# Ledger of designs, part 77: designed miniproteins, single chains, continued (5)

Each design is a single chain, and the fold is of that chain. pLDDT is the mean over its residues in the fold that is shown.

## One batch from the design tools (miniprotein)

Design m18666
Fold by ESMFold2-Fast:
Parts: sequence; structure tokens; C-alpha cells
Structure m18666 (fold): chain A 89 residues (1-89)
Amino acid sequence: EEALEHFKKALEAMSPREIYLLKVALENAIKNGYSAEEIADILRGLAKRASPEAAKHLEKVADIFRQMSDEEARKVAEEMLKLAEEKLK
């Protein structure tokens, strides 16, 4: 729940282009069975290229992912993907 709340705040601070790139990165991570640590690293990479406001929230999500099991991380990543898709509608 905490990860999803920070993720929602990140999406509010992101442009449609930034959200699209995040969506593609999450789709790729889920498709290839990435670990919690690998997903956290992707989120940190995206944060470096995002606005400062979005970056702070993405970094918080990445920190939470590092404390998750791979199974929990996959489920949370799938919910984050849905939220990104809803924002792009």
C-alpha cells in the first residue's frame, strides 16, 4: 500500500511521455521475471531522468521494493502498471 501511494504521487508529477517510459519499463520487468532488486534499480534509473518532485516519490518506491520478496514485488509492479495505464487513458 505505501509503495502504491508514493507511486500515485509520482504519476501526478510526471508528463505523459515519462509515464509511457515507466509503463514500458514495468512491462519489460514483469515479462522477464525481474527480481525486487532489479525493479528497484529500474525505478532509481527513471528517477534520475524525472522531475525532482517525481524523482523523490520514485526513489521511495524503489526503497520499499528493496525490502520486498520477489513475489510481492511482482504483484506490486503489476498494480503499478495498471495505474500507469489508467493515467495514459
Scores: mean pLDDT 85

Design m18667
Fold by ESMFold2-Fast:
Structure m18667 (fold): chain A 80 residues (1-80)
Amino acid sequence: SAEALEALLQQQIEALMKAISKLKGVPLTRVREAAKKLEAEYGIQTTLDMFRAYLRKLGGVPLSEEEEALAERVEKALEG
Protein backbone atom coordinates (compact mmCIF):
# COMPACT_ATOMS: atom_id res chain seq x y z
CA SER A 1 0.00 0.00 0.00
CA ALA A 2 0.98 3.67 -0.30
CA GLU A 3 0.93 3.97 3.50
CA ALA A 4 3.37 1.04 3.86
CA LEU A 5 5.75 2.60 1.30
CA GLU A 6 5.63 5.99 3.08
CA ALA A 7 6.36 4.26 6.43
CA LEU A 8 9.39 2.44 4.94
CA LEU A 9 10.75 5.66 3.40
CA GLN A 10 10.28 7.49 6.74
CA GLN A 11 12.19 4.69 8.54
CA GLN A 12 15.05 4.98 5.99
CA ILE A 13 15.26 8.78 6.33
CA GLU A 14 15.22 8.55 10.16
CA ALA A 15 18.21 6.13 10.05
CA LEU A 16 20.11 8.48 7.68
CA MET A 17 19.33 11.51 9.89
CA LYS A 18 20.77 9.73 12.96
CA ALA A 19 23.92 8.70 11.04
CA ILE A 20 24.45 12.27 9.73
CA SER A 21 23.95 13.72 13.24
CA LYS A 22 26.68 11.41 14.63
CA LEU A 23 29.17 11.84 11.75
CA LYS A 24 28.70 15.62 11.28
CA GLY A 25 28.54 16.31 15.05
CA VAL A 26 25.31 18.35 14.88
CA PRO A 27 22.17 17.88 17.02
CA LEU A 28 19.60 15.42 15.62
CA THR A 29 16.95 18.18 15.94
CA ARG A 30 18.90 20.32 13.41
CA VAL A 31 19.06 17.40 10.96
CA ARG A 32 15.30 16.77 11.40
CA GLU A 33 14.55 20.47 10.70
CA ALA A 34 16.66 20.26 7.51
CA ALA A 35 14.87 17.03 6.47
CA LYS A 36 11.42 18.60 7.04
CA LYS A 37 12.34 21.65 4.92
CA LEU A 38 13.80 19.55 2.08
CA GLU A 39 10.86 17.07 2.15
CA ALA A 40 8.39 19.99 1.87
CA GLU A 41 10.28 21.41 -1.16
CA TYR A 42 11.43 18.23 -3.00
CA GLY A 43 9.37 15.32 -1.61
CA ILE A 44 10.44 12.35 0.50
CA GLN A 45 12.16 10.28 -2.25
CA THR A 46 14.42 13.15 -3.40
CA THR A 47 15.19 14.07 0.24
CA LEU A 48 16.22 10.44 0.86
CA ASP A 49 18.56 10.61 -2.19
CA MET A 50 19.99 13.93 -0.88
CA PHE A 51 20.73 12.44 2.57
CA ARG A 52 22.31 9.31 1.01
CA ALA A 53 24.63 11.54 -1.05
CA TYR A 54 25.49 13.67 2.01
CA LEU A 55 26.25 10.58 4.14
CA ARG A 56 28.61 9.29 1.40
CA LYS A 57 30.33 12.72 1.35
CA LEU A 58 30.78 12.63 5.17
CA GLY A 59 32.29 9.13 4.76
CA GLY A 60 34.89 10.50 2.32
CA VAL A 61 33.53 8.63 -0.73
CA PRO A 62 34.07 10.31 -4.16
CA LEU A 63 30.77 11.69 -5.51
CA SER A 64 29.42 12.26 -9.01
CA GLU A 65 28.54 15.85 -10.06
CA GLU A 66 24.85 15.05 -9.46
CA GLU A 67 25.57 13.59 -5.98
CA GLU A 68 27.70 16.67 -5.08
CA ALA A 69 24.72 18.93 -5.94
CA LEU A 70 22.40 16.80 -3.77
CA ALA A 71 24.89 16.81 -0.86
CA GLU A 72 25.29 20.61 -1.11
CA ARG A 73 21.52 21.09 -0.67
CA VAL A 74 21.70 19.16 2.64
CA GLU A 75 24.75 21.17 3.81
CA LYS A 76 22.93 24.47 3.07
CA ALA A 77 19.75 23.28 4.85
CA LEU A 78 21.82 22.36 7.94
CA GLU A 79 23.44 25.84 7.97
CA GLY A 80 19.99 27.51 8.12
Scores: mean pLDDT 85

Design m18668
Fold by ESMFold2-Fast:
Structure m18668 (fold): chain A 85 residues (1-85)
Amino acid sequence: TEEEIAAREAAVQAASDDFLYAGMLELAKKKSPEVYERLKKAIEDPSEEGQKALDEVYKELPEEFDRLRAQAEASHAAAVADLRG
C-alpha cells in the first residue's frame, strides 16, 4: 500500500541520514579535532541547540558536506526507485 511504501521510504531516509552523519564525522576529524568534537556533540544532542550546532559545523565544511549529501541523496533516490519498481 501507499502507507507501506511511505514507511519504507522513511526507513531509507533514516539510513541515508546515518550514512551522512558518519561521513561528516570523518571529514570533520580530517579537518580538525576541534570541529570533530563539536560535530560529535551536536549529533549526540537531539535538542534545538544540537540542531543549531550542526548548522554551524556545516558552514565550516560546506563543499565537503554538499558532496557527501549528494552521494547520500543519489543512494536514497535509487533505493526509493527500487521500492516503486
Scores: mean pLDDT 74

Design m18669
Fold by ESMFold2-Fast:
Structure m18669 (fold): chain A 58 residues (1-58)
Amino acid sequence: SVDDLLSESDRLRSGSDTARRLSDDYRKKGDEVGAKMADKTSDDYTSRSNSLLDKALS
């Protein structure tokens, strides 16, 4: 349903924000590999969230 798509989109956005904060923490510790992995997770969640939102609006 549209509501399920919107709910999942919101969950992915929250996950993206969490991953971005984790990336910042990794960088403060000098863990560039961890930071890049967390950035990729954040970007993937944002992309999936946008795709679900587009599907909900169709």
Scores: mean pLDDT 87

Design m18670
Fold by ESMFold2-Fast:
Structure m18670 (fold): chain A 69 residues (1-69)
Amino acid sequence: MEELIKALEEAVRASQERRYEERERYIEKAKGLLKTLSEEEQKALLHELARRDVRLAVAFKEILEELKK
């Protein structure tokens, strides 16, 4: 869980600093970690991220949509 949140935080930071290659690397790491979570844990994390920073919640939702494909 902590590693996933840190990966999302780094992805948002990289995006703000226009480091798009680093952003993709952190998104892929977060995607891999997200696959290990149960559906219940994924929902709980989404709510926690939305309370901390809406940008983290948006990035998380985008990863969830990609995993459904």
Scores: mean pLDDT 78

Design m18671
Fold by ESMFold2-Fast:
Structure m18671 (fold): chain A 68 residues (1-68)
Amino acid sequence: SLDELKQIIIEVSKSLPEDVQQEIERVLNSLPEDASRRQALMAVARTLVDLGVPNERISQLLQEVVDR
């Protein structure tokens, strides 16, 4: 479910700085209730890019989310 995906993303993001974590939570909370898994992952990836998180780390975080 989308709620389960949001919880996984939040948990994986605990390794990131607090300000990055807060922005991810804000973005996830702004998603429509009918948002797809793809839309959620794309929104998170865009947020991480905008915050200057390195591509290698973004890839690793997204892989950890998918593996759960």
Scores: mean pLDDT 83

Design m18672
Fold by ESMFold2-Fast:
Structure m18672 (fold): chain A 94 residues (1-94)
Amino acid sequence: VTLDISGLSPEVQARVAEIKRLVEERRLDALAARYREFLAAGTADDGIALLVMMDLMAQHLSREELEAFARRYLGPRDRALLLERADAVEQQRA
């Protein structure tokens, strides 16, 4: 699973790079803070950043880490979305 971000604005690309770093460093509390900021702002760019965060987490975190993060930090809709994306990533790797 690969999201093409090359056509997105420089601001969105910069946020994606920050999120990727946080995911690779497993900064789960910082990721949870970014998730809350994206929900509060409610812009289209924040929506894109949220989806990219979920995709990067699905690629870099284990299923157990994703389930624990989702149960602790995400609402029911976003929890279901994250786990669905994790399942899709796992299927594409097989």
Scores: mean pLDDT 73

Design m18673
Fold by ESMFold2-Fast:
Structure m18673 (fold): chain A 80 residues (1-80)
Amino acid sequence: SIFREFSEKLLEIRKKAIEMVKKGEDPEKVYQKARDEINKLLDELIKKYNLSEEERITLQFYANVALADIKKELEKLAKE
């Protein structure tokens, strides 16, 4: 399932980003790395599953929501 593979890899990217900031890495740099990994994941899934335009838009929407949540979490961790 596209959604399952996307969700599992997205959770892994988020977990790694949180661990990096907790270890003292710059939240901005960690966020940019997570964004790049999620964009790469989207490209890989689009090619692997030959996604329609509607499916691409749907995955991009979920990716944008996840990126916004990751950004907020990393900024919060850096201020604590």
Scores: mean pLDDT 85

Design m18674
Fold by ESMFold2-Fast:
Structure m18674 (fold): chain A 85 residues (1-85)
Amino acid sequence: MREEIEIYVPTQMTPEQKERFVEKAKEMIRHIREAEEALKSGDLEKAREHYQRAVELAKEINEEALKIEPDPSKLVKIYFYVPVP
């Protein structure tokens, strides 16, 4: 099965906001890759832990995006499809 992780990206950010966004996005993507690798190796528990961390990071990214741009129509939406146990 595949699960969808949605991220909101404000079109207008300060350099500091962009740096913070990129750092969290990189961490989230790292956890998505770790979950995929764990799933391929049959480590379902590790796959679930990394997937859960990616979901938590996506939530943090989206909460920060809505603080920067409260109008959802002005946010770019990016979707990641990840295999889950």
Scores: mean pLDDT 83

Design m18675
Fold by ESMFold2-Fast:
Structure m18675 (fold): chain A 78 residues (1-78)
Amino acid sequence: GKGTLLLVTSDGTVIELEVTTDIPAIIGAILRAIGELLDKYGLGAKITLPKDIFDKALEAAKTGEKVEVKVTVTPPEG
């Protein structure tokens, strides 16, 4: 099983992740996406992933579909 997980921020940034049913691979893909968000918003940015992100990644991998999840990013400026 292979699918696509889309991480979408409130400002319209989209990160496309290829996901499989392999949990370590899903974790690696999510960590790379966090790195891309930190590169865009700065290392002090707070990134909040949905609590069901792994369930959504597994859904995408099992169905072969694109599954969208919303990500909250708070910039380093307070």
Scores: mean pLDDT 79

Design m18676
Fold by ESMFold2-Fast:
Structure m18676 (fold): chain A 73 residues (1-73)
Amino acid sequence: SVKELFEEIEKVMKEAEEKLKAGEISVQEAADKIIEETNKLIEENEDKLSEEDKKEISEKLHKFFEKMLKLAE
């Protein structure tokens, strides 16, 4: 379901944030990984995603990157 897709994206984001906070990866590496994994999930579920769902995913990514940039300041 779309809900399960959103939960998977949030899990990827959380794992990247935890690794970033632990000093295991850089902000750029975290961003690259999230973009790669999210694009893969979108491609695998293209037939299930509405334009509104894609917009919501984009907004979640934007907010997450803003949060990561603030943590790096």
Scores: mean pLDDT 78

Design m18677
Fold by ESMFold2-Fast:
Structure m18677 (fold): chain A 85 residues (1-85)
Amino acid sequence: ASFVLPVPFEELEARLLASDLVEARRDGDALVVTATDPETGRRLTATFSPDGDGTRVTLADADLEAAGVSREELLAAGAAYAAKL
């Protein structure tokens, strides 16, 4: 699954790298972010990259299946999480 956040990549990168809620690391021109579910210990990984004036978020379908969540639920959770940063 993939979607675009209307937030500049540099701003999101700075917030994610400063966040104690996720593990963020640079991987070439992208930022790889891993979040751990505190209830299950399950790890979800998203790749953030520049997309025009915003940031593209890419999620692995295998991570969605392993998490037991729909794409729509994960997109909603990701948006809510980004708003908390």
Scores: mean pLDDT 67

Design m18678
Fold by ESMFold2-Fast:
Structure m18678 (fold): chain A 55 residues (1-55)
Amino acid sequence: EEVELELANGKVIKGPKGSTLTVKEDGTVTVDATGKTVTIEGTDPKNASIPMSAF
């Protein structure tokens, strides 16, 4: 079971169902799921948006 999260900058993240996306002040994006954490850089927090259907 996976969900796809598309950021406003066009990057796509895949994670297990129930993943949480956290955008830090420095533009680092962290995807947190049970037992899994992925950090993505280069995302402006002001431009970061994810489809509601991904949650």
Scores: mean pLDDT 54

Design m18679
Fold by ESMFold2-Fast:
Structure m18679 (fold): chain A 91 residues (1-91)
Amino acid sequence: SVEARKALLEERIATYRKARELLEAGDKEAAVQTLTDWMAAQGKAKYPDKAAEVEAGAEAVRAELLRFPREELLRAVEEGIEALEKELAEL
């Protein structure tokens, strides 16, 4: 439903905004943890029979994201927020 899609987008935007605030504060590890924890929670909800595989995937993404400079992650998160807000406005 449109309502369920709006709720999911709002939750994702809130998560990205929290990650942005952590990155702005210099806490790259907490920001990446916030993003990958949300990703794992969504993956487990969608694929409850694949919880271990979802966790392994989230851990791999966390390791990869931690390789990027904080400034690049901040830019990516800001661009992500703008894209998600545009999608929400079009619903």
Scores: mean pLDDT 88

Design m18680
Fold by ESMFold2-Fast:
Structure m18680 (fold): chain A 60 residues (1-60)
Amino acid sequence: SFADQVRKLANEALEAGIPNDKIAQVVQQAGEWSRTLSDQEVVEKMQKLIEEEKKKVEEE
């Protein structure tokens, strides 16, 4: 389900060392996007944001 995909991505982000506040922002933004975009498009946008945040963690 979409909710399971969002939960999985949030857990993967947490395991990657992304701060909880950033993860919460991405999840909240995904909820807003889901009103106008397909589940697939929302998941793809979430993945891109999480990858950007992972890069920042790795560079610190």
Scores: mean pLDDT 79

Design m18681
Fold by ESMFold2-Fast:
Structure m18681 (fold): chain A 63 residues (1-63)
Amino acid sequence: SDIDAINADYQARRDRISALVAAGVDVSQLDPQTQDDRAFIRDLLSTSDDSTRIAIWRAYQAS
């Protein structure tokens, strides 16, 4: 389902950020992909509405 895909993408991006933080990297100053990962995590955490989450995910996939 779209929700399962969103949860998988969220977890993958979160794990990537966690690995960078564990390595001592300042994630706020990094490349566009890392900034996109952070923005996606932030935006998904800002809402519990499934339709809004799907809209956010599709926007990030389309860019």
Scores: mean pLDDT 71

Design m18682
Fold by ESMFold2-Fast:
Structure m18682 (fold): chain A 73 residues (1-73)
Amino acid sequence: KEELDRILERIAEVLSPEDAARVRDLFYKAYELKDKNPSESAKYATAGALLVVSTGNEEAARLAHEAIRLIDK
């Protein structure tokens, strides 16, 4: 969780506050569900990553991929 929080903080630095908040909420939901419902967790993580990729920021996209790997283990 500490690693996820750090990644999300770095993503927030390169996105608008609105997009950063949306991405954070999606990844937090994915993290919450990872052990209880892996399928739903994957859907939320994918939605968060797609939102980041849609911004066109390559560093943020790389960080989103790291967040997915962290949640998926």
Scores: mean pLDDT 78

Design m18683
Fold by ESMFold2-Fast:
Structure m18683 (fold): chain A 90 residues (1-90)
Amino acid sequence: GVKTKEDKAEIERLLSKLPKKKRDRLALDLPNLDSDGNGLISKDEFVNAFKKYKSPLTDDEIDYIYSLFDPGKKGKVSYKTLSLALQTSK
């Protein structure tokens, strides 16, 4: 999870590059990327979701956002966690 105010501000800054309407749609689309139905999204699935919505974020910026939710490099994050982060950004 995001632990500092600085990390939250950085995520909000990066996500603000994607219009809120697209962020809301991406958040709603995350469960459709969970091909196994286990509630988990991989880094590659997360990056591909942003590419699907023609996000101006670079692969490195998307990877950075994902890494803040997966600091242990386990390769899986709950889609509910990622969806909430996308929907609560300004």
Scores: mean pLDDT 73

Design m18684
Fold by ESMFold2-Fast:
Structure m18684 (fold): chain A 67 residues (1-67)
Amino acid sequence: SARAAAAEAAAKELAKRMEEIGKEEGVDAKVTAEVDGDDTVRFTVEVDGKTYTFYASADDVLRGVAG
């Protein structure tokens, strides 16, 4: 759907921002984002050989990027 595509684009932008913040704090983190179903975005953060996963709603992700 158009909403899922917009959420995916927004999620990728947030993932890049998270990686940038990590670099500013001296942390080499890799962040990936993927749409998991119609209304959910999954973020995967890889740092110091560990993987953390968390979920956000597509609406929250879209609002986060829109400002």
Scores: mean pLDDT 78

Design m18685
Fold by ESMFold2-Fast:
Structure m18685 (fold): chain A 81 residues (1-81)
Amino acid sequence: SDAFKAAAEDPSTENMKKALEKVLEAIERAIEAIKKGEVEGDLKELENERKIVEKLLEKLDEEELSVEEVEKLVEELKKEL
C-alpha cells in the first residue's frame, strides 16, 4: 500500500502508525470477507494477527519506540501478511 511505501522511504513514528492502521484495516476486511463466505481463509489466524497489530498500535501510543524498532515491527507484519 502507499502507506507502507511512505514508511519504508521516509520512516517516522507517524508513518509507521499509518502503515499499521492500514494493515489492521486489511485484516478487518479479510475477516469480514471470510465471515460472509466471499473468500476462504483461517479466521482464527487473522483474528490473532488483528490482536497483535492492535497491541502494537496501543504500545506506540503509550510509550516511545525508536523509528528503527517500529520499522522492524512493520517489516515483520508485512512478511506475515
Scores: mean pLDDT 69

Design m18686
Fold by ESMFold2-Fast:
Structure m18686 (fold): chain A 89 residues (1-89)
Amino acid sequence: RKEELERFYEEAAKLSKMTPAELAEYVRELLRKEKRSLEELEAEARAILAEAKARIAAGKEEEDFSPEELREIFEAVLLGNGVLALRAE
């Protein structure tokens, strides 16, 4: 719980150091491995982020999210930024 959140923030700090080129490569690797379209990955990332924003707007705070939910939100942020970086190339 607290230890899981601490590990999550450590991982987030490492991933936040990725360059746009590295984020674009991360998305390309996911496209190759998951055999999904760029539009499908973007749509899933948008859905996760939209739900998270709606819950925050409803008065939910970080403590109201499970470590698994926070990880999914973080992965959706990385995926969304990676898609944006890939499209900017």
Scores: mean pLDDT 69

Design m18687
Fold by ESMFold2-Fast:
Structure m18687 (fold): chain A 98 residues (1-98)
Amino acid sequence: EERKEEILKKALELAEKMKDLPLDIQRGVADIGEAMSEDEVDREAYRILREAVDKLIEWQKNPEKAEKELGLSKEDIENMTPEVRLEAIKKIIEKLLE
């Protein structure tokens, strides 16, 4: 349980640091971070973050699924600010660690 809390905290911190980057760039940074991390918590945090970004990219292609899973409208998905995008990623990270 403590390990899950450490991974969650690190993943959320990483998401906040990358919030202004386009999703494709965030995915690339997370992939590189996972591959280059020597620490297991950091490696798992980057992996979870990459999975969350991948899900959000997938759901942008299927807005109905995004609405059901996140409560975001198609308009919210099409007009995502960095802040809205960050909140979506945080919710996905939390859900992946349940």
Scores: mean pLDDT 79

Design m18688
Fold by ESMFold2-Fast:
Structure m18688 (fold): chain A 62 residues (1-62)
Amino acid sequence: SLAEKIAALAKEVSALIAQPTVDPERVRELLREIAELNEKLMGREVTDQVRAPALPTAPAAA
C-alpha cells in the first residue's frame, strides 16, 4: 500500500541521517518522494469514494 511505502521511505531517511556521513541530496530526494506519495494517497482515497462519471476509465473503450 502507499502508506506502507511512505513508512518505509521515512525509516530510510531516519537511518541515513543517523549515519556519521550522509548525502543531503539523497535525503531531499526521499523527502520529496514521501511528499508525492502522501499527495497520491490523499487523492486516491477521495477518488476511491467518488468517481467522475464524465470520464470512463476503461482502457479498451474504442
Scores: mean pLDDT 68

Design m18689
Fold by ESMFold2-Fast:
Structure m18689 (fold): chain A 110 residues (1-110)
Amino acid sequence: SRAEEERRRRIEEEISRALLRMRASVELIEYKVTKDEKSYFKARILEAVLNRDLEKLKEIVKEAVEKFGYEEALEMLEEVRRILEKAGDKEGVELVEEAIKWLEEEKKKE
């Protein structure tokens, strides 16, 4: 029963990761069709989160702030956080929350 529970958790985690990769692909398709660069940045944020790369996530967020402004970048992070919560990616949610906290602290220093 324990081995079966662990197998079930692994399958659920793999499905969640596959759904998140599909969502990143949807954002890229939206960018290609609409030329909405916010969709491109949301895809990049999702990919950095899936790779568990906080430094790359911070870099992408910094670029988003320079291009769209602080409030728009924060909203993109909040949208990605909601997507991760719906997919059950707790580690991804924690990573985005850390990036949001970092961004808020950086804004206070300016």
Scores: mean pLDDT 82

Design m18690
Fold by ESMFold2-Fast:
Structure m18690 (fold): chain A 116 residues (1-116)
Amino acid sequence: MKKKEYKAEFEAPVFDEEGRLVGPVKVTITYTEDGKFKVKVELLDRNGNVVAEKEAEASTLGEIGDFLVEALKPLRERGLRVEGLPNIDAVVEALKQGKEIKGLEEADRIYREFVA
């Protein structure tokens, strides 16, 4: 049997030290019904080309969080700020419930439903 997969995909803006938009970071979290996660972080240029990427497999929320910290660390060390990332715990719970997420607006809606 083909295992069912659920995908959360969202972009967060990246700003430099002067507050200028330098591009988006795209985060993709794929959940497979066997309890495995695949997390991908991509830095995009102004034309939508991938200029840096990191990918890892995870089995727990903690592993997803640790990977996101490490994937974004080089940006933070260069003085770049990533803003508007959704609550990852709420995103993961939505994926486990068979809900797919497209963009930050859906991620924010799911977070509000999770905390309500």
Scores: mean pLDDT 73

Design m18691
Fold by ESMFold2-Fast:
Structure m18691 (fold): chain A 87 residues (1-87)
Amino acid sequence: MSLEEKAELLLSQAIALANEASHRLSPEQTRRLVDLLAALERAIAAGDLETAKALFLEMLDFLREQFAGDEEMLALIERLEAQVRAL
C-alpha cells in the first residue's frame, strides 16, 4: 500500500469508529472524540502518517476505557488497533 492509501484507510476507519461510538457517549466524551478526530484529520492533511497513527491509537485507548463492558465495541477496537499497528 502507498502512504496515501494507508492515510485514506486510517482516516476512513477513524471516522467510521467515531460515528459508531458517538451516539452512545456523553456530550463531554463526544467533544473529546471530535477533538481527537479533528487532530487526526489535520495530521493526515499534513502528510504526517506517524502522528495520525499515534492519534488513532489514543482515540482507541479513550474508547476502550469508555466501552469497557461492551464486547462488540472492544472487538472492533482490537481489530482496528491491529490494522493500525500493521501500517
Scores: mean pLDDT 84

Design m18692
Fold by ESMFold2-Fast:
Structure m18692 (fold): chain A 75 residues (1-75)
Amino acid sequence: SSSELQKLIEELEEWRKKVVEKAREGSERKLPEIIKERGLSPEQQEIWRKISREEIEAFEAMERAIAKLILENLL
């Protein structure tokens, strides 16, 4: 039924958000370690933050695309 499909959509959205948030948290935790390990300058730290942001945005887009594919196969 459409009601059951809507519940599945909501559950997939919630799970996707949780996965993305964990990836974001992992990226944020990794930055201080890399700064210490590699001795990153402030300029390099800014580049790292930019790349990490872009990686998280790409991951969010990928997760959204996967969710769409799953839903399209259920329609």
Scores: mean pLDDT 74

Design m18693
Fold by ESMFold2-Fast:
Structure m18693 (fold): chain A 81 residues (1-81)
Amino acid sequence: MEELIEEAHRLKQEAETLYEEAKKLGNDKAVRLAQRALSLADTAIEAIEKGDVEGARAMLNAARDYLEQAKKEIEKAKKSK
């Protein structure tokens, strides 16, 4: 339980950081991906509070996927060619 809530808060914090970075870069796709990750992390925290461990895990897995996609979009935006 506590391990999952730690992970959810960590993903939420990272998603908030990426959201702000994407906004500064003007990358709408990265902004949307980071927002989606943030929303899923919040929903996972609620699921954990209700004792829905399986639902929380599914949401955290989805949040992580969106977070990784946001990171890739931000990295592409920063890369000058």
Scores: mean pLDDT 82

Design m18694
Fold by ESMFold2-Fast:
Structure m18694 (fold): chain A 69 residues (1-69)
Amino acid sequence: PLATRDVPVPKGNAKNAPVAATPPSYEEIQELARKAAEAWKAGKWDEARKYVTQLADANHARLAAWKAA
């Protein structure tokens, strides 16, 4: 009785379908990381946080697709 299996998660994801999503390429991830670092160096914390969030989401999607493939 650990995981709550009865709670419906908010399906805010437009693509909740069981279709294989095309994850971002390694190049896209590299560019996001570069932009995040650049914003961080410039002291633009808001920009850096946006890129870090996108980078984390992109990495999650890529790893999930890579494991599934």
Scores: mean pLDDT 67

Design m18695
Fold by ESMFold2-Fast:
Structure m18695 (fold): chain A 78 residues (1-78)
Amino acid sequence: MEEFTLGHGERRRVELTAPSRVTLTQLEGPAVALLDEEDVTLLSVRKGQSDSAELPAGTYYLVAFGDSRVRLEITPLE
């Protein structure tokens, strides 16, 4: 579990070394999305929302749409 702040349009790299369940929660701010390396949206949450996806190992990016505080939870599947 990790909590952090992202400024508007700020992009944070997220590396998954193994297939994992990723849970994203928007604590403050309008919206945040999790994208793959090709900028395909995998998760998108707005203020007070939480969502989860099971993702393969790889490189992902968190992008903020407005100043945001988010909680990211990564649970390896195997």
Scores: mean pLDDT 84

Design m18696
Fold by ESMFold2-Fast:
Order: sequence, then structure tokens, then C-alpha cells
Structure m18696 (fold): chain A 91 residues (1-91)
Amino acid sequence: SISELTNEEKKILDNALSEVINHLNKKDLLGAESVLSKAEQELSEASDAAKLLLSEAREELETYRSAQTAEEEVAAKLSLIGLREDVHLAG
């Protein structure tokens, strides 16, 4: 559960997801990829909850990469925004 995140994991994930979303809003997929890869490295020994959230973010980034329509790109970005909100609300 996202509620099992430490305060340090929440900070890293919130910052990373915010930066990924900002890059995707600029259609900068390489920038988004770089940010997510850095977060995955920083959290390589983190909790299962943090790793699961990173895995879900990775899946949404791959959905964005493979998107054939603007609607599919928007849906992937909305999913990433939802993941960031879940991190923010985790207690």
C-alpha cells in the first residue's frame, strides 16, 4: 500500500513524478525517462510499496511512449498525476 511509504520515499517520489509530468507536458519524453530512471536508482533498495509505485509510473510512461492518439497521451499523464496525488495523501 502507498500508505507504507516513508517520508523520504514520499519526497523522492513526489519530486520525481512532478518532474516527469512537467517533461511530458512539454512532450520531452527523454527528460521524463531520465527523471524516472534516476528515481528508480535512488529507490533501488527502497520498500516494496515505493518499488510498486515506480513500476506503475514506468508502465504509464511506456503507455505514453506507445500512444497513437493525443487522448492516450493525456490518459497516461492523468494516471501519473493520480499516482503523485496518492503519494501526497499517503500517511
Scores: mean pLDDT 84

Design m18697
Fold by ESMFold2-Fast:
Structure m18697 (fold): chain A 81 residues (1-81)
Amino acid sequence: SEEFKEQAIAALEKLLEQMKADPSVPQEVVELWEEAIELAKTLSSEELLKVLKEFDELVEANHETLSLLEAAELLLELLKK
């Protein structure tokens, strides 16, 4: 639904604002998340849901070892397919 997409984008944008406010987060990570959000805006609600579900499953499976940079690169890769 359009409501899901709006809520998902808002959640990603809020996370980006938190990352921008954190001096320990590298600028490269911020830039990758900005690109990911712009790509996410171009997807349908159904496509975005599929990507976010796959991303969540992969993050959960690798939560002990996945860096912020690796997580950002993974999301961008899934969005580009």
Scores: mean pLDDT 81

Design m18698
Fold by ESMFold2-Fast:
Structure m18698 (fold): chain A 73 residues (1-73)
Amino acid sequence: MRARQDRLIEGASRATQQLALDAGASEEEARQFGEEVRRRLQAAADAGASLDELKQLAVQETKRALDRIAAAL
């Protein structure tokens, strides 16, 4: 179970980083956006969120990150 959650969290972080880079963010900015998404998902996992809940949160947090990227650039 934990390994599946870790893969989901890493996937969401990487997807957010790529979206930030595609939007014109620097590598450092993209890394920070990805780490923010990872941190929020990891906190939810540590609080006992199910894999399905983490999937929903990953979609929500990636969308929020995309909105913030668009507003920042």
Scores: mean pLDDT 81

Design m18699
Fold by ESMFold2-Fast:
Structure m18699 (fold): chain A 124 residues (1-124)
Amino acid sequence: MSPLLTFLEESRNILTQILEALENKDYAKVLELLEKNYTLKEEEKEKIKEGDVKFIAEIIYRSEKALLTYLKESSGIFSEEQYEEGLSYLVEFKDYLKEGKYVEAKVALEELFKFFKKIIKEKE
């Protein structure tokens, strides 16, 4: 498996655990898990500890959108069409998270990572 595919599999696993922690309102665990994938400022950590689910959704969205942008613009792995498709799954995931719809968010997350794996494997 490529280093990028390994990174994506690890990121998917962490995000799945974050969804489970959010459903259980374990915000301390959410922060611990987010710090594994994301570099967070002190003010961001406080909002996470307070259970600001909308803010947590925006952090994940920002970071995953940056990855999509990298795959399109820096690596050339994604076309414009593939970027837009990936972005649509990511927006759906963000919106479900903001609404507290964790089951639907998990489905959108699984579709996003299936999409990532399909495109990357086709390029390698």
Scores: mean pLDDT 81

Design m18700
Fold by ESMFold2-Fast:
Parts: C-alpha cells; structure tokens; sequence
Structure m18700 (fold): chain A 91 residues (1-91)
C-alpha cells in the first residue's frame, strides 16, 4: 500500500519558508499545520526544527514562549487557540 509521503500544503509552505531562512514565517505555517492535524508527527517535528532555528538566530525567548503555548494547547486540546496565540507572538 502506498503511504502518504508528501507534506500537507501548510507543511510544504513551512518547509519552503524554513529553507529560505524565514523562521517566523516557517513557524506560522508549522503552527497552522499542527493545529489542523495535531496528531501529525511531521508537523510536530517541523515545529521543533523551526523553534531550534529561532533559538540559533538569537530568538531564544520567543522560541521558548511559542513552545510553552503549544505545549499548553496540546495538554488542554486547544490547538487552534494555541496556534493563534503563538502566531501573534511571531508578528
């Protein structure tokens, strides 16, 4: 059986932004993908990579705040709300 090996449209946009070095844009797309499919290991891993990139770019406090919001949303099942709050921090 053929397995879905491609990213969703949001994950593709996040990867493209990541490849271009647009960490904030990549984080926004990854957050939207995670909110749309919270069980997606691809969205979760991509979000982790983007947060590591933000830390490497000197945005460590921003990356930690985004990670905390996402973790809280995951624990409470409020993924869409968490993604919205995290994206507001990235503006």
Amino acid sequence: MDIREEDSPLLKKAREALAAGNWKEAAKYALDAYAEDPDSWRAEILLEFVLLGLKAAGQEELALKVADIVEKGRKEGKYEEAAKEAKELLD
Scores: mean pLDDT 75

